Designed miniproteins, single chains, continued (5). Designs and how they scored, part 25

Each design is a single chain, and the fold is of that chain. pLDDT is the mean over its residues in the fold that is shown.

## One batch from the design tools (miniprotein)

Design m16843
Fold by ESMFold2-Fast:
Structure m16843 (fold): chain A 74 residues (1-74)
Amino acid sequence: SPIEELEKIKEQAETASVEELIQLLAEVYELVKEAPKEIQEFFNKEIEKLMKLSVDDLKSAFIELLDKLIEKLS
């Protein structure tokens, strides 16, 4: 289930380094490719915002994005 995979990624993100967050982001991207167009467009806009953030804000923003994706797919 895409939701189960996103929940697993969220758990990993809580303790992840910045390098590990980049890898987890790639995994989310692969899951979102198969999602409805509305979810893909939402994800692309949120990723553009994430890429402008400082390292200190990146983890919390990424976890928030995962929560929103889980909610939208539920």
Scores: mean pLDDT 82

Design m16844
Fold by ESMFold2-Fast:
Structure m16844 (fold): chain A 78 residues (1-78)
Amino acid sequence: SEEELERDILEGIALIAEGVLLANYPRVSKEEFVEGAKRIAETLAKIDRELAISLVDRLAEKFPDVAEELQKIRDELA
């Protein structure tokens, strides 16, 4: 269905966004990384809040150094 296709596209966008954040982390400050993650998550949440929460949870697992800041973003989305 179109709804299923839209969900697949949004999941793909979330995966691309995660990849971009992962690629940039060593080149940007922790503050810049968290701000970028927040902007992406807030944008995704307007379309699919659960997908946005999932993205933030995955980032928190990969970047424990910023997990507290990412948890605050998650709490704002929930």
Scores: mean pLDDT 76

Design m16845
Fold by ESMFold2-Fast:
Structure m16845 (fold): chain A 88 residues (1-88)
Amino acid sequence: MKEQAQEVIARVGKLIAEGNAAFKAGDYEKAIELYTEAANLIDEWYNNLRFVLKTGAVGSPESKQLDALLAEAKRNLEEAKKKLEEAK
């Protein structure tokens, strides 16, 4: 459980960083792909956590980190989508 949370945080962080690099380079399609993958990984983790939290398990500091990363990924995803639409 703890090892899986740390793995998700590390992978999501890498995807967001790569997405941010693509966004800065003007590659909005790649940025959207990377941010979407990051958000999907967090949503998958939270779906699995629903079973644990319903059984009275306490939320971890890792959950707060994932919430922050999810907010960043969703915000940046929306910005990248706007930029791609403007580039049409």
Scores: mean pLDDT 73

Design m16846
Fold by ESMFold2-Fast:
Structure m16846 (fold): chain A 56 residues (1-56)
Amino acid sequence: MIEELKELAERARRFSDEDASTLSEEEMRDLTRTFGSGGGAVRRLNGLQEKLKKLE
């Protein structure tokens, strides 16, 4: 789980850098369910996903 959180953090950084449309709502839901939505990486990914929806 700790290593998975590190992967999520890296994914969030890459997403913000050049993969702006790689995160889907389904994946965000699965990650939130797995980690309980309390993790820093999951919260950051949720924030990015919501901002992208507003920008569309």
Scores: mean pLDDT 55

Design m16847
Fold by ESMFold2-Fast:
Structure m16847 (fold): chain A 94 residues (1-94)
Amino acid sequence: SDDELLAAFEKELAELWEKFEEAKKAGDTASAIAQLEQMLALIERTFAETTDPAVLRRLLGVAHLLRAAASTVDPAVAARFEAFERRLAAAIAA
């Protein structure tokens, strides 16, 4: 169900975000980038599994927040989140 999909997404996102914060605090840029790439892949997987507008709006909000975080680490990863924001916004706008 979309509720189960969203719950699974939020749980995995929280775990990846904690690892990202730990890597960033340690100055481990490579690990921080790896966690951002895992969060990007999580958004991509979840986007592929749903057409529910509420889930898509949550993914858009998360992509927007993660773009800001990514911009402090790697502009190329930030650009990839920005591309997802555009794709999610287009899917929602209909």
Scores: mean pLDDT 88

Design m16848
Fold by ESMFold2-Fast:
Structure m16848 (fold): chain A 93 residues (1-93)
Amino acid sequence: SEREELLAAHEAAVRAALAALRGARSQEERDALLVRLVRNMLAAAEAAGDAEWTQNMRALLERFFPAALAEDLPVDVELGEALIEYLLRQAGL
């Protein structure tokens, strides 16, 4: 079905992002990829008006990557949406 195809596309995008994290050759590269993924999820949550996910993603950046909050880097909202959906499904939500 159309819905199954869209869910499969989201799953593929998430798998690619996680594969990039696993393939990181240094802690610096891994941290940069993690920052990008969390920023994408923050942007998606903000665009959707999801206050809880916005607060959670912001808190995660503040705790582990505070300097990244000052950066004005482009974000991938669609990948952020896919990541949030994936995490909710893994949590049984």
Scores: mean pLDDT 76

Design m16849
Fold by ESMFold2-Fast:
Structure m16849 (fold): chain A 98 residues (1-98)
Amino acid sequence: DLRRLQELLARQKAAQDRQFQDRSSTIITKSNLDEVKKNPKNKESAEIAGANGVVSPEAEKILKQFMNDNPDLKPLLDKSLEIGRRRVQQSRELLRRA
Protein backbone atom coordinates (compact mmCIF):
# COMPACT_ATOMS: atom_id res chain seq x y z
CA ASP A 1 0.00 0.00 0.00
CA LEU A 2 2.82 2.45 0.77
CA ARG A 3 4.34 1.68 -2.63
CA ARG A 4 0.99 2.38 -4.31
CA LEU A 5 0.66 5.67 -2.43
CA GLN A 6 4.16 6.69 -3.53
CA GLU A 7 3.33 5.81 -7.16
CA LEU A 8 0.07 7.83 -7.00
CA LEU A 9 1.85 10.84 -5.50
CA ALA A 10 4.62 10.62 -8.11
CA ARG A 11 2.11 10.44 -10.98
CA GLN A 12 0.02 13.31 -9.63
CA LYS A 13 3.16 15.39 -9.10
CA ALA A 14 4.41 14.64 -12.63
CA ALA A 15 1.06 15.73 -14.11
CA GLN A 16 1.06 18.96 -12.08
CA ASP A 17 4.72 19.67 -12.88
CA ARG A 18 4.00 19.36 -16.62
CA GLN A 19 1.04 21.75 -16.29
CA PHE A 20 3.13 24.38 -14.48
CA GLN A 21 6.50 23.95 -16.26
CA ASP A 22 5.69 26.88 -18.57
CA ARG A 23 5.19 29.26 -15.63
CA SER A 24 8.80 30.45 -15.22
CA SER A 25 9.46 28.92 -11.80
CA THR A 26 12.87 27.31 -12.00
CA ILE A 27 15.78 26.21 -9.84
CA ILE A 28 18.98 27.90 -10.93
CA THR A 29 21.98 25.56 -10.90
CA LYS A 30 25.52 25.83 -12.25
CA SER A 31 24.46 23.50 -15.10
CA ASN A 32 21.79 25.96 -16.34
CA LEU A 33 23.49 29.22 -15.31
CA ASP A 34 24.67 29.86 -18.89
CA GLU A 35 21.06 29.81 -20.14
CA VAL A 36 20.06 32.21 -17.34
CA LYS A 37 22.88 34.57 -18.33
CA LYS A 38 21.86 34.48 -22.02
CA ASN A 39 18.28 35.59 -21.24
CA PRO A 40 17.95 38.69 -18.99
CA LYS A 41 14.23 37.96 -18.55
CA ASN A 42 15.18 34.73 -16.77
CA LYS A 43 17.11 36.73 -14.15
CA GLU A 44 14.32 39.30 -13.65
CA SER A 45 11.46 36.77 -13.56
CA ALA A 46 13.36 33.90 -11.93
CA GLU A 47 11.03 32.24 -9.46
CA ILE A 48 12.81 29.73 -7.29
CA ALA A 49 10.93 26.48 -6.98
CA GLY A 50 10.75 24.27 -3.91
CA ALA A 51 12.68 21.07 -3.20
CA ASN A 52 10.84 19.10 -5.92
CA GLY A 53 10.66 21.88 -8.53
CA VAL A 54 7.59 24.03 -9.09
CA VAL A 55 5.33 23.52 -6.08
CA SER A 56 1.69 24.13 -6.93
CA PRO A 57 -0.78 24.93 -4.12
CA GLU A 58 -2.38 21.52 -4.74
CA ALA A 59 0.98 19.72 -4.39
CA GLU A 60 1.68 21.61 -1.15
CA LYS A 61 -1.71 20.59 0.28
CA ILE A 62 -1.09 16.95 -0.63
CA LEU A 63 2.34 17.09 1.04
CA LYS A 64 0.97 18.69 4.23
CA GLN A 65 -1.87 16.15 4.46
CA PHE A 66 0.62 13.30 3.97
CA MET A 67 2.80 14.71 6.78
CA ASN A 68 -0.21 14.93 9.09
CA ASP A 69 -1.32 11.37 8.24
CA ASN A 70 2.22 9.97 8.55
CA PRO A 71 4.00 11.83 11.40
CA ASP A 72 6.74 9.16 11.47
CA LEU A 73 7.79 10.30 7.97
CA LYS A 74 7.95 13.98 8.96
CA PRO A 75 11.74 13.90 9.66
CA LEU A 76 12.38 12.58 6.12
CA LEU A 77 10.16 15.31 4.62
CA ASP A 78 11.88 17.96 6.77
CA LYS A 79 15.25 16.76 5.44
CA SER A 80 13.96 16.94 1.85
CA LEU A 81 12.71 20.51 2.47
CA GLU A 82 16.10 21.49 3.95
CA ILE A 83 17.85 20.23 0.80
CA GLY A 84 15.40 22.32 -1.24
CA ARG A 85 16.12 25.42 0.86
CA ARG A 86 19.87 25.00 0.34
CA ARG A 87 19.34 24.70 -3.42
CA VAL A 88 17.14 27.84 -3.40
CA GLN A 89 19.85 29.73 -1.48
CA GLN A 90 22.51 28.51 -3.92
CA SER A 91 20.33 29.60 -6.86
CA ARG A 92 19.99 33.09 -5.39
CA GLU A 93 23.75 33.29 -4.88
CA LEU A 94 24.42 32.21 -8.47
CA LEU A 95 21.94 34.81 -9.80
CA ARG A 96 23.51 37.51 -7.62
CA ARG A 97 26.99 36.66 -8.96
CA ALA A 98 25.86 36.17 -12.57
Scores: mean pLDDT 52

Design m16850
Fold by ESMFold2-Fast:
Structure m16850 (fold): chain A 83 residues (1-83)
Amino acid sequence: MEEEIEKILEKQKEKAEKFAEELLKNTPDPEKQKWIEQELRDFHKELEEIKEEMIKKGLKVEDAEKILTSYTEGVLFGLKLQL
């Protein structure tokens, strides 16, 4: 369970990093670049906290995947909207 949730979390981190790299390539504004980088750092911290809470509460892997994926999609959508 814990190992599988960790793999899901790493997949979401990689997805967000790739998305952020594409945004940064298309964002010449230095202040917006700093904001994107800060949002990515905050996202990584929030994912770790969500992971620990889900493991602590004994969530099923399938439920954990749904939550982590939905959270990731929401963050990426928010990044896109603010640019």
Scores: mean pLDDT 82

Design m16851
Fold by ESMFold2-Fast:
Structure m16851 (fold): chain A 81 residues (1-81)
Amino acid sequence: MRSPQQLLEEMTAVLNDESLSGEEKKAKLEEVVAELLAQNASAEDLLNAGIAIQEGSKLTGVDMSELQRRIMAEALRRERA
């Protein structure tokens, strides 16, 4: 499996890939988020992923609010543990 750092780098690469449509970016970000949530990633890693999702939503105009809500909820849960 890829490390949390590699997954965050993949999110940045997806967001900066001009060959991908907004829907393709959303689908790839959902895959990266699913892999990140399956790992013992830190609250900081999940927060950074949530920020990337928010920026992706703004950049593409595609609604990613549910994906952002899910990752942010998990970040807060891990921060308190």
Scores: mean pLDDT 78

Design m16852
Fold by ESMFold2-Fast:
Structure m16852 (fold): chain A 87 residues (1-87)
Amino acid sequence: MGDRLIRQSDRYRDLALDAIRNGDIRTAVQYGRRLRRLLEQGRQLGDDVTIRHNTQRLGDVQVALNRSLNNPQGVQQVQQQTQQQLQ
């Protein structure tokens, strides 16, 4: 039953890390919020394996976000991508 939550957390982590690489901090924060929601769902199910896995995936994104926020160049890339506004 936790298998879907585990796979979803892997996808959201990968998407968040990809967004960070592209300087899209706003999108990375949104995926971090989705990861926190998946962790909450795992806790409600009482699945220790899912809780542990999702906690690690959320931690991966938080560490990457903190590193990116301490880099002024990352902020400038976010501003450039926002100006291009290609959906």
Scores: mean pLDDT 73

Design m16853
Fold by ESMFold2-Fast:
Structure m16853 (fold): chain A 62 residues (1-62)
Amino acid sequence: AFAEFMKRWAEENNEEVVVFRSVDPVTGEEREVALPQSVLDEIRALPPVEAALLLTRLREEA
């Protein structure tokens, strides 16, 4: 899955993985998404709308 891919990529590049806790507003289910610091920095540099869309996709992949 994407979360495993991100973890492996971070390990290969000696980067720390940041874990986010996401809650589904409809079901209330909690999911954890793991991202490397460099990916998180790219998301922060995006416009708010595009950052929200990317975070939503990362949550779906987790």
Scores: mean pLDDT 66

Design m16854
Fold by ESMFold2-Fast:
Structure m16854 (fold): chain A 81 residues (1-81)
Amino acid sequence: SAQEEALKKELEKLEKAKENLIKEIQTMSPDEQRLLLGIAEQEIKDLLAEAKKTLSEELYKKLEEHARKILEELRQAVEKA
């Protein structure tokens, strides 16, 4: 369906954004890493708010679950740096 295709595209965007952010985190000071993490968390929250307007509840929950996993991986990257 068009909504499942939209979900797949949003999941691909989140994965690409995660890879870019992990690379950025590795080049920053600890204070800058925490600031960047906060910005990324807000951007993901905004992305989820927009997706909620266009996706069904079931598809939105799948996107939200994947976004939570990405945020956990970003937090772990900051803690390891």
Scores: mean pLDDT 80

Design m16855
Fold by ESMFold2-Fast:
Structure m16855 (fold): chain A 109 residues (1-109)
Amino acid sequence: MEVLKQQAIQIAQQAIALIQQALATLDLSPAQRAALQASIAALQQAIAQLQQATTVDQLLAAVDAVIAALDRVLAVLRAVPSAPAEVILELEIQRGLLLIIRGVLKLIS
């Protein structure tokens, strides 16, 4: 269980780095910028929940929070014409890995 927790934390941290890069480099509307900043805050909160999780149900809830934040980020970035396709693809891969982690957690819950 610690391995899945650490993997989910690492994925969330990598997602934050990609979102911060997007905020620094992309021509974003104020609404898009605010949405990405809110998603970083949500990911930071989910990381704290992952770190504090002692049960499979707590890990599952925290993983679901990371996935929800990534869904919001992907929706914003897909609406930005200048967003690099490779950044979107990397976030989609990270989301896919989290779905695998979620599936494993559900099997052991």
Scores: mean pLDDT 89

Design m16856
Fold by ESMFold2-Fast:
Structure m16856 (fold): chain A 82 residues (1-82)
Amino acid sequence: MTPEQIAAIFEEVKELVTRRLREAGLDEETAERAGEYLAAGVPASLVAEMLGIEERLEVIEEAEREGQRLEAALEAALLAAA
């Protein structure tokens, strides 16, 4: 996988996760920060602790699972295209 492909997957995952967090009621700044951390592979529990939103842990864990599914699908698509 090239650096450009890794960057593209990161941006796709970040966009999806940030959008899901905003839809779940997180403010835009917090959703963007959480989305960036989750796309970078930071665990949901640590993201919740770092941002002081442990009461939103279930929402962050759901977004993490969706991001992981998208990442796996994009990686599989790149392998199939190679």
Scores: mean pLDDT 83

Design m16857
Fold by ESMFold2-Fast:
Structure m16857 (fold): chain A 90 residues (1-90)
Amino acid sequence: VEEEARKAAAEARAEVLELDPDAPEEVLEAAGLTAAGQVYLEAGDLEKARALYEEALALRPDFVSAHAGLAEVYRAQGDEERAKALLESK
């Protein structure tokens, strides 16, 4: 999972740079953390997925992909109310 997470983070950073070559480092970091979180979520490691998404949101509170990922973690834990709040808060 570690190797897959690292690869996903690198690919996410590259994709952001492809779409916006001037993207600030904080956006690249948030994208990488979000992609790594997605890998852990798919592997069922909800604790690590949550931590990675929370780190991404600490860097960029408005990062939509991290909000979506964190909402999926909460749904997987059975917390639909918290998941809904994340998705509806812009």
Scores: mean pLDDT 75

Design m16858
Fold by ESMFold2-Fast:
Structure m16858 (fold): chain A 62 residues (1-62)
Amino acid sequence: MASEAQIAAVLAALRANPEGLTAPQLMKATGLSPEDLARAVQALLAAGRVRRLPDGRYVLAE
């Protein structure tokens, strides 16, 4: 399960980058491992708070 801190870090990075970020860019911005980033992103996608664009970038769904 993704922690609140991991989810908050991803949301903060995406708010700072409204154009969207790829998974490697999110890892660099948040400092999360690939596994922790995957958990946080999956939780946010399931909650409808984040969308994945066709080019692979993630954006806020708000």
Scores: mean pLDDT 82

Design m16859
Fold by ESMFold2-Fast:
Parts: sequence; structure tokens; C-alpha cells
Structure m16859 (fold): chain A 68 residues (1-68)
Amino acid sequence: PGFVNGLLLKQELLKLGASREIATAAGRVAAEHNVPLEDIPKVAEAVKDAKSVEEGRRLAEETIEKLR
């Protein structure tokens, strides 16, 4: 559950120019929270400009929380 959408978030973030580390971390957060496909672009938009892995995780978690 959620692994495919987590991988899709990672792919979307890489296309937007995010680092592999940030994209991987945000993708894992999305996978563990079972983010639906429809919300992946919203999470990607929130995380794309993150400057660190810690910020990327935080922004992903905050955005997922708001989408509930």
C-alpha cells in the first residue's frame, strides 16, 4: 500500500529539479501515509523547493495532514 504513489512523488520531484535525497525522503513519507494519486501533484508542489531532507520530510508531512 502506498509504495507506488510514493515512487510517483519521487519521480515528479525529480522532474521538478529536487535532489534525489529530498525526492526519496518525500516519496517515503507519501508511501507510509498512503497518499492517494490525486494528491501527489499537491505534495510535489509543496516539497519541490525544499533545501534539505529534513525540510522535505516536514513539508510533505504538513501537506499530507492538510489534505486530510
Scores: mean pLDDT 83

Design m16860
Fold by ESMFold2-Fast:
Structure m16860 (fold): chain A 60 residues (1-60)
Amino acid sequence: MEAIAADPRNAQAWYDAGLAAAKAGDLLTAGEYLKRAVVLDPSNEEIRAAATEVGRRVRE
């Protein structure tokens, strides 16, 4: 994208925070952070995959 509206940078910050929460065992917080990252950068396959995986673990 030629004009970056800060969304990808914010998505990466939420993604990193979501991974840190998941590593700490807080899957509910991780899920919320990763959902925010998906909304900010819905084309990012890594973020969507991480959100799907954490969501699946929360429901187990």
Scores: mean pLDDT 73

Design m16861
Fold by ESMFold2-Fast:
Structure m16861 (fold): chain A 96 residues (1-96)
Amino acid sequence: AIEYLEKAKEEAEKAKEAAKKGDIDSALKHIEKAIKYLSKAVKEDPSLQKLAEKAVGYLHKAKQAAKKGDIDEALKHLDKAIEYVEKALEEAKKRE
């Protein structure tokens, strides 16, 4: 689960950088990759489901904001998604 959570965080951060540059297509692609990695993390460790669902919820909100051209809202939602991925990563590391 840890490896997939780290990949989800990397993709969410790449989405944030793409959004800052106004590269909406790239931002959306990275958001979708982050969602896929979170799904894989939950399949390996179902105890992460609640935190991963929060992160996915914010990633979907970021995706909708980015599609509307609302970059400030997209960045805000991406920051919240990254926060929940980091919380999930901390919980996964405690269980090693």
Scores: mean pLDDT 86

Design m16862
Fold by ESMFold2-Fast:
Structure m16862 (fold): chain A 80 residues (1-80)
Amino acid sequence: GTAAVLTPEQLKFKEELKKEIKEFLKTVLKLPEELAEKVAEQMATAMAANKEEGLKLLEEFKKEALENPEEIRELILKDA
């Protein structure tokens, strides 16, 4: 199959998602800069392939992180 290269729109969406996720991770979950950057990049990359599903996943993640910030933070730290 043809290698799925992200469109310019998807690349821009990925960069915006990465910035938003990174800010959220630093502000709400209090992750260190390096880890927040890494996690935000991984999440944004996964979400950028489908905008509708990506936005839904981001909303669900933010909701869970706001309800259980310590649990989500510990999960990320264990997987780092």
Scores: mean pLDDT 77

Design m16863
Fold by ESMFold2-Fast:
Structure m16863 (fold): chain A 78 residues (1-78)
Amino acid sequence: SLRDEIDKLIRELGKKAIEKNYDTLEILVLSGEVYAAILSGSQAELDAAKATAERIKKKYPELGPLLDRLVALAAQAA
C-alpha cells in the first residue's frame, strides 16, 4: 500500500541519517508533515512537507532520490 511504502521510506531516511550522523530532528519534522498532509488532504500541508524535504535535500543531496519519492507518494496518498 502507499502507506506501507511511505512508512518504509521514512524508516530508510531515518536509518541513513543516523548512520551518517546527520540531523535526525529534520527527518522527524518531515515525517510529521507527511502524515499531516496524508490525514488532512490539504495542499498547504503537502506544500509544507515539500519545503521541508527541499531543505533536507540541500543539506544532504545524497538523500535526494528518497526524499523525492517520499514527496511523490505523499501527494498520491493525500
Scores: mean pLDDT 84

Design m16864
Fold by ESMFold2-Fast:
Structure m16864 (fold): chain A 81 residues (1-81)
Amino acid sequence: MIEELIKKAEEALKKKDYEKAIKLAYQAVKEAFRQGDLEGAERAVELMKEALSKIKNPSLDQLIDLGMSLLMVGVLKLIHG
């Protein structure tokens, strides 16, 4: 599931559908967090950052989703460390 969500986010990025890429990448981060998958969560966060960098005016919700994603990765690093 995580790999499928990452693949869909990458495809959305290639099609320049940055809003869809962010939504799919955020779903991947949440799924990776539920499964304790640090590598998957980090990959998904990098996709979110790339997609957000292409948007001229990111929404507050998109910025909150990135902040929550970074927090989830931080928690996973503490658990794995």
Scores: mean pLDDT 87

Design m16865
Fold by ESMFold2-Fast:
Structure m16865 (fold): chain A 97 residues (1-97)
Amino acid sequence: SLSAQAQQLLLQGAGAYAAGDYEKAIELLSQAARLARQAGDTHLATLSLLLLSRAYLAAGDYEKAAEAAQEARELGADDPRLVAEATELLEEARRGL
């Protein structure tokens, strides 16, 4: 299923991020977020976008980090913890601009 593929990509992207391979993390997490959204898996899409924002921050791409964090905040709006994390990432990205 698309959700299963998105979950695998999220795990691979998280692994790449932990290894400091931010280019690979961005590629994998972008795919994870896209497939999760196509599957209607809002929670998985939000988690993918949060980690994508972190990967963009680590890569120094503050504009794209802010975009990913904003999307995560909007998509995760029903979960106060995800909204708080997305807001912190958005503020960090905006400080880098």
Scores: mean pLDDT 91

Design m16866
Fold by ESMFold2-Fast:
Structure m16866 (fold): chain A 72 residues (1-72)
Amino acid sequence: DIEEMVEKVVEAAKNGETVEFKGISEEEREQIIKGLEEKGLVVRRETADLEPGTLVFEPVPNSAAVRALEKG
């Protein structure tokens, strides 16, 4: 469920926790990112060494993502 995945990332960002999703489709990846953007949060972190179908969100306190959540 895409909404549940988006909620997990938002909650992790507020708590300073890392979230990893594996085995997701490109469509699911796009929907998760879009859902986060709709909540005023953009946490796109691409590392060159990630496998296809893997999303890793690693919020840091006072990062751009956390600042977006604090404002809205």
Scores: mean pLDDT 63

Design m16867
Fold by ESMFold2-Fast:
Structure m16867 (fold): chain A 58 residues (1-58)
Amino acid sequence: SIPLGTIQSMLLYYLKTMSKDDAIDKVSKLFNVSKSTVSKAYKKIKATGAIPKGAFVF
């Protein structure tokens, strides 16, 4: 099992340089987890306000 915090950290890293959909796809492939799992992690990041202003976020 991949810790949720690890998925969230990698999402934050990729969201600095790519769109939400591209970041989700990249992270899902890196950890061999479903896009649904990564999308749930994204929603938690968004709820905490951890996504920086000016990132490629949709």
Scores: mean pLDDT 73

Design m16868
Fold by ESMFold2-Fast:
Structure m16868 (fold): chain A 90 residues (1-90)
Amino acid sequence: EMEKFKALVEELIKELEELAKTLSPENAAKVKELIEKIREVVRESEAENLSAEEALEKLKLVAYEAMKKFDDETAEKVRALMNKFAEKVE
């Protein structure tokens, strides 16, 4: 369960890294900050022995907060990647 979740998170991170390459330096930096927050959520979820579903809810919250700092175009692209990721987890 958690191993599959972590594999899907690494896939999401790779997609976010590819997105960052297409953005301005300012927006790319914000996406990189989101990637680090995602890694922290996974680390904390493992330390607390949370389920993949609980980790997904924490990830959704972190992504939602990060999207408030993006411009509308970048936020929409990140939201699309997060939705794709969430569908694979469920």
Scores: mean pLDDT 83

Design m16869
Fold by ESMFold2-Fast:
Structure m16869 (fold): chain A 87 residues (1-87)
Amino acid sequence: MEELKKEIEELIRRIEELAEEAARLAEELGRPDVAKTVRDDAKQAIDQVRELVKQGRYQDAVELARQVVRSLEGVVEALRRELEARK
């Protein structure tokens, strides 16, 4: 239980970090629409994870958080690649 709570808190921080990185990259690319979508989607995902935690559904919460992190890592990589190609 305590280990899952710690992992969930670390994953939420990672989601916030990745969403901000993706939004920053999107803004640098002149895509404020993408930046807004990434921030809004990340906020909704974090709210869903926290709701699962409130319900005692720690395994569902950690699985959802891991999926969101993986998705955002892909978005960050794609945006970094596009930005680098413009140099």
Scores: mean pLDDT 86

Design m16870
Fold by ESMFold2-Fast:
Structure m16870 (fold): chain A 87 residues (1-87)
Amino acid sequence: MEKEKEYKEELEELSKKFDELSERGQELILKADELGKKELILAGASVGVADISAAAYRTTGDVEGLKKAIKELEKKIEELEKLIKEE
């Protein structure tokens, strides 16, 4: 019972963080598409793949997988944001 409560609270916090990153990632993908450069489009596709992976871990309730996927998604978002700023 206590372990289930801790799991639920941790999954909820990670899900919330994923939702925030997913929204930010989608905004950056749209910006990359607007700019139309191959490098930006490919970086946007990489963000999209990381987003799908995180969503899968969230759906299956894999807390450790979701933690890793969130870190990867955050890294891909930062890479895309940097490329957009250099444009």
Scores: mean pLDDT 83

Design m16871
Fold by ESMFold2-Fast:
Structure m16871 (fold): chain A 80 residues (1-80)
Amino acid sequence: HMTLEEFKKRVEETLARIRAALDAGDLDTASALWHDLQAFYREVLAQASPEEKAELEKLWERYTQELAGLFQRAVDRLNA
């Protein structure tokens, strides 16, 4: 069973890779990493206790908002 700390570490490592890809203009890699992370999150959520689910959902919402902003900025640059 994965701990909350392991989840945070994995997400933060993947976010760093996504940010690096976006900074390099590599939207395909960033998108692929994001899809993998979403699949990972769903798997973790399915295995989590009710208490863990609440905390995971709060963390995921925060991370999703951050990523949405990063992707939107990258897309805006392409459409300028």
Scores: mean pLDDT 80

Design m16872
Fold by ESMFold2-Fast:
Structure m16872 (fold): chain A 85 residues (1-85)
Amino acid sequence: LSPEEIEEAARRAAEMAAAVLATLPPDATLTVELGAESEEALEALVAATEAELRALGLEVVSREVAPSELVPGFWKATLTVRRAA
């Protein structure tokens, strides 16, 4: 992933999460799953996504990062997101 690809993916993920959460009760949580071809690319994507989420008034309450069981060499992150208090 290039920096531009990371920024675009992060923005899209955050906007989608915000749109979904806007249709749900104020205390709702949403699971956002991110994937990348390396741990370093995934860490950058997660950091960018968290920054975009914060800019939209959302917070990440939990984060899990693991190697993909389905695709060797791929990594995935699962973020639990809600509206900031």
Scores: mean pLDDT 79

Design m16873
Fold by ESMFold2-Fast:
Formats: sequence, structure tokens, C-alpha cells
Structure m16873 (fold): chain A 69 residues (1-69)
Amino acid sequence: KEEEQAFFDEAKKKLGKLVEEALKNPEKKEEKIKEIEEMAKEYEKLAKDSIGAGEAGGLAEITVESLKS
């Protein structure tokens, strides 16, 4: 399932960049959180057909919760 792994790896890189930007730029934190929330919704839609998308969606949700804490 190389496509599943590739999807998840790409999602992790995108999430990591958004988290890093949110932590370095407090004035943009809310904007970055919304971007991650939108990514989570897209991954959730794909989760039934893709294990990688399901895992990415879960990671995005946890990331949002962590940033809000």
C-alpha cells in the first residue's frame, strides 16, 4: 500500500508545516488551526476508502486539540 503511505507522509509534512507556522506566528495561529481543521474534514471524507487518509485525519484532529490547549 505504497499510495496509502505516500498520502499519509505528505499529510504529515503539511500538518507539520502548519503547526510550526502556528507556533512561530501567534497572530496567525487561529488561521493555521482553521487550515488544519479543513484538512481533517477532507481526510475524514476519504477515510472510508483509505487507511492513510483515516490516519491523517486522526492526526489532524489531535493536532488541532493540541494547538488549542
Scores: mean pLDDT 76

Design m16874
Fold by ESMFold2-Fast:
Structure m16874 (fold): chain A 68 residues (1-68)
Amino acid sequence: SGEEITKELIDGVKYTLEENPVPKEMIPELIKSAKEHLEELKKNEGLTDEQVEEALKEIKKIIEENAK
């Protein structure tokens, strides 16, 4: 389901950033990449606008919490 797809992406982002913290300068680029990936999943997997928005919100929080 779309919820499983967004959860997998969120968990992957969290795992990657906890292992490899990034400088604050990279936050905008990471958010842009996450948004682009979610929009691609929306096109290919049929995610709803609400699922994309909620996943992006959670990913933004994770990125900000794991930046140096």
Scores: mean pLDDT 80

Design m16875
Fold by ESMFold2-Fast:
Order: structure tokens, then C-alpha cells, then sequence
Structure m16875 (fold): chain A 72 residues (1-72)
């Protein structure tokens, strides 16, 4: 839904504006978004969280977030 899309878009912007942000901080932010998501949005975020946990860099995580945003 629009709320989840706005929240994920905001997180993407925060990562782009803060290159010091860690993958662990991105994971925490996504876990927080999951507490507020339901239905298909929650399923998309759960899949995204699984992929981000395997990411080797913040840049890789950022690309995964952008891909997921296109599905919301």
C-alpha cells in the first residue's frame, strides 16, 4: 500500500544521504516496517528482509530495496 511504499522510499533516501549506514541498520529499519505492514506488503517486505540479510554491502541492500519498491 501507499504507506509501505512511502516508508520504504524514505529509507532508500536516508541510505543514499548517509553512506555510513550499515547493513545491520537497514535490517533493523526493515524489521520495524514489517511490524506495521499487512497482507501483500508484508510478504514483499519479508522477502526483501531475507535478501538484505544475505547482502554483502549497503550498496547491494539499496538495490534490493529499490527493486522491492517497484513491487509495492
Amino acid sequence: GSGTRIALSTLIKEIEENPEMSVEEVIRALENLLTKAAGRDREILEELLRKVKEAKSVEEALELLKEALGRL
Scores: mean pLDDT 85

Design m16876
Fold by ESMFold2-Fast:
Structure m16876 (fold): chain A 107 residues (1-107)
Amino acid sequence: SVVEEAIKLAEELGEKVRQLVYDNKPLEEIKAVVDEGKKRLIELVEKMTPEQLKEFKAALEKLVSDLVIRLLIEYYLTGNELIRKAARLVSEAAYEVFKVIDEKIKK
C-alpha cells in the first residue's frame, strides 16, 4: 500500500541520516537527503486517503521521535554540533510533512 511504501521510505531516510551523521558527513549532504526525503514523502501523502493519512501520521510521529531522541542523546554524550543540527533538520522537515497531512485531512 501507499502507507507501507511511505513508512518504509521514512525508515530508510532515518537510517541514512543516522549513517551520514555517524560518518561525520557535511551538513549540506545531510540537508540534501532530508530535503529530498521530505519531497518524496509529500508526494506519497498526496496519494493517501484520510484513513491512510492518520495511519501514516501515527507511524511517522513514532519514527521521528525515536530518531530525534537517539540523536539528542548522542549529542549530549559527544558534544558534536553536527548531531544537534541534523536533529533540527529532521524535526523541521517532519513538521512540514505533518502540516501537509493535517491540511489534507481537513479537506
Scores: mean pLDDT 89

Design m16877
Fold by ESMFold2-Fast:
Structure m16877 (fold): chain A 64 residues (1-64)
Amino acid sequence: GISRLRVERRTLPGSGLTEVTITVEAESGYRLEGVVVGPPEDVEPQEERLRATLERLVAQVEAE
C-alpha cells in the first residue's frame, strides 16, 4: 500500500503557469514522482489523473 502521498503546488513566476509535483511512497520502499505543468484550469484535472495513475502503478508493483 501507499505509506505517504505528498502534493506540492508552485506558481511559476512570469508565465502564469502552475507546477504540481506528486510524490508517492510505497510501504515496500518504492517511490514514484510525477510532475504536471500548465495553466491552473488544465493542471487541476491533470493532478487528479496523475494521482490516480501513481496509485495504480504502486498497486501494480506491489501485486507480484
Scores: mean pLDDT 80

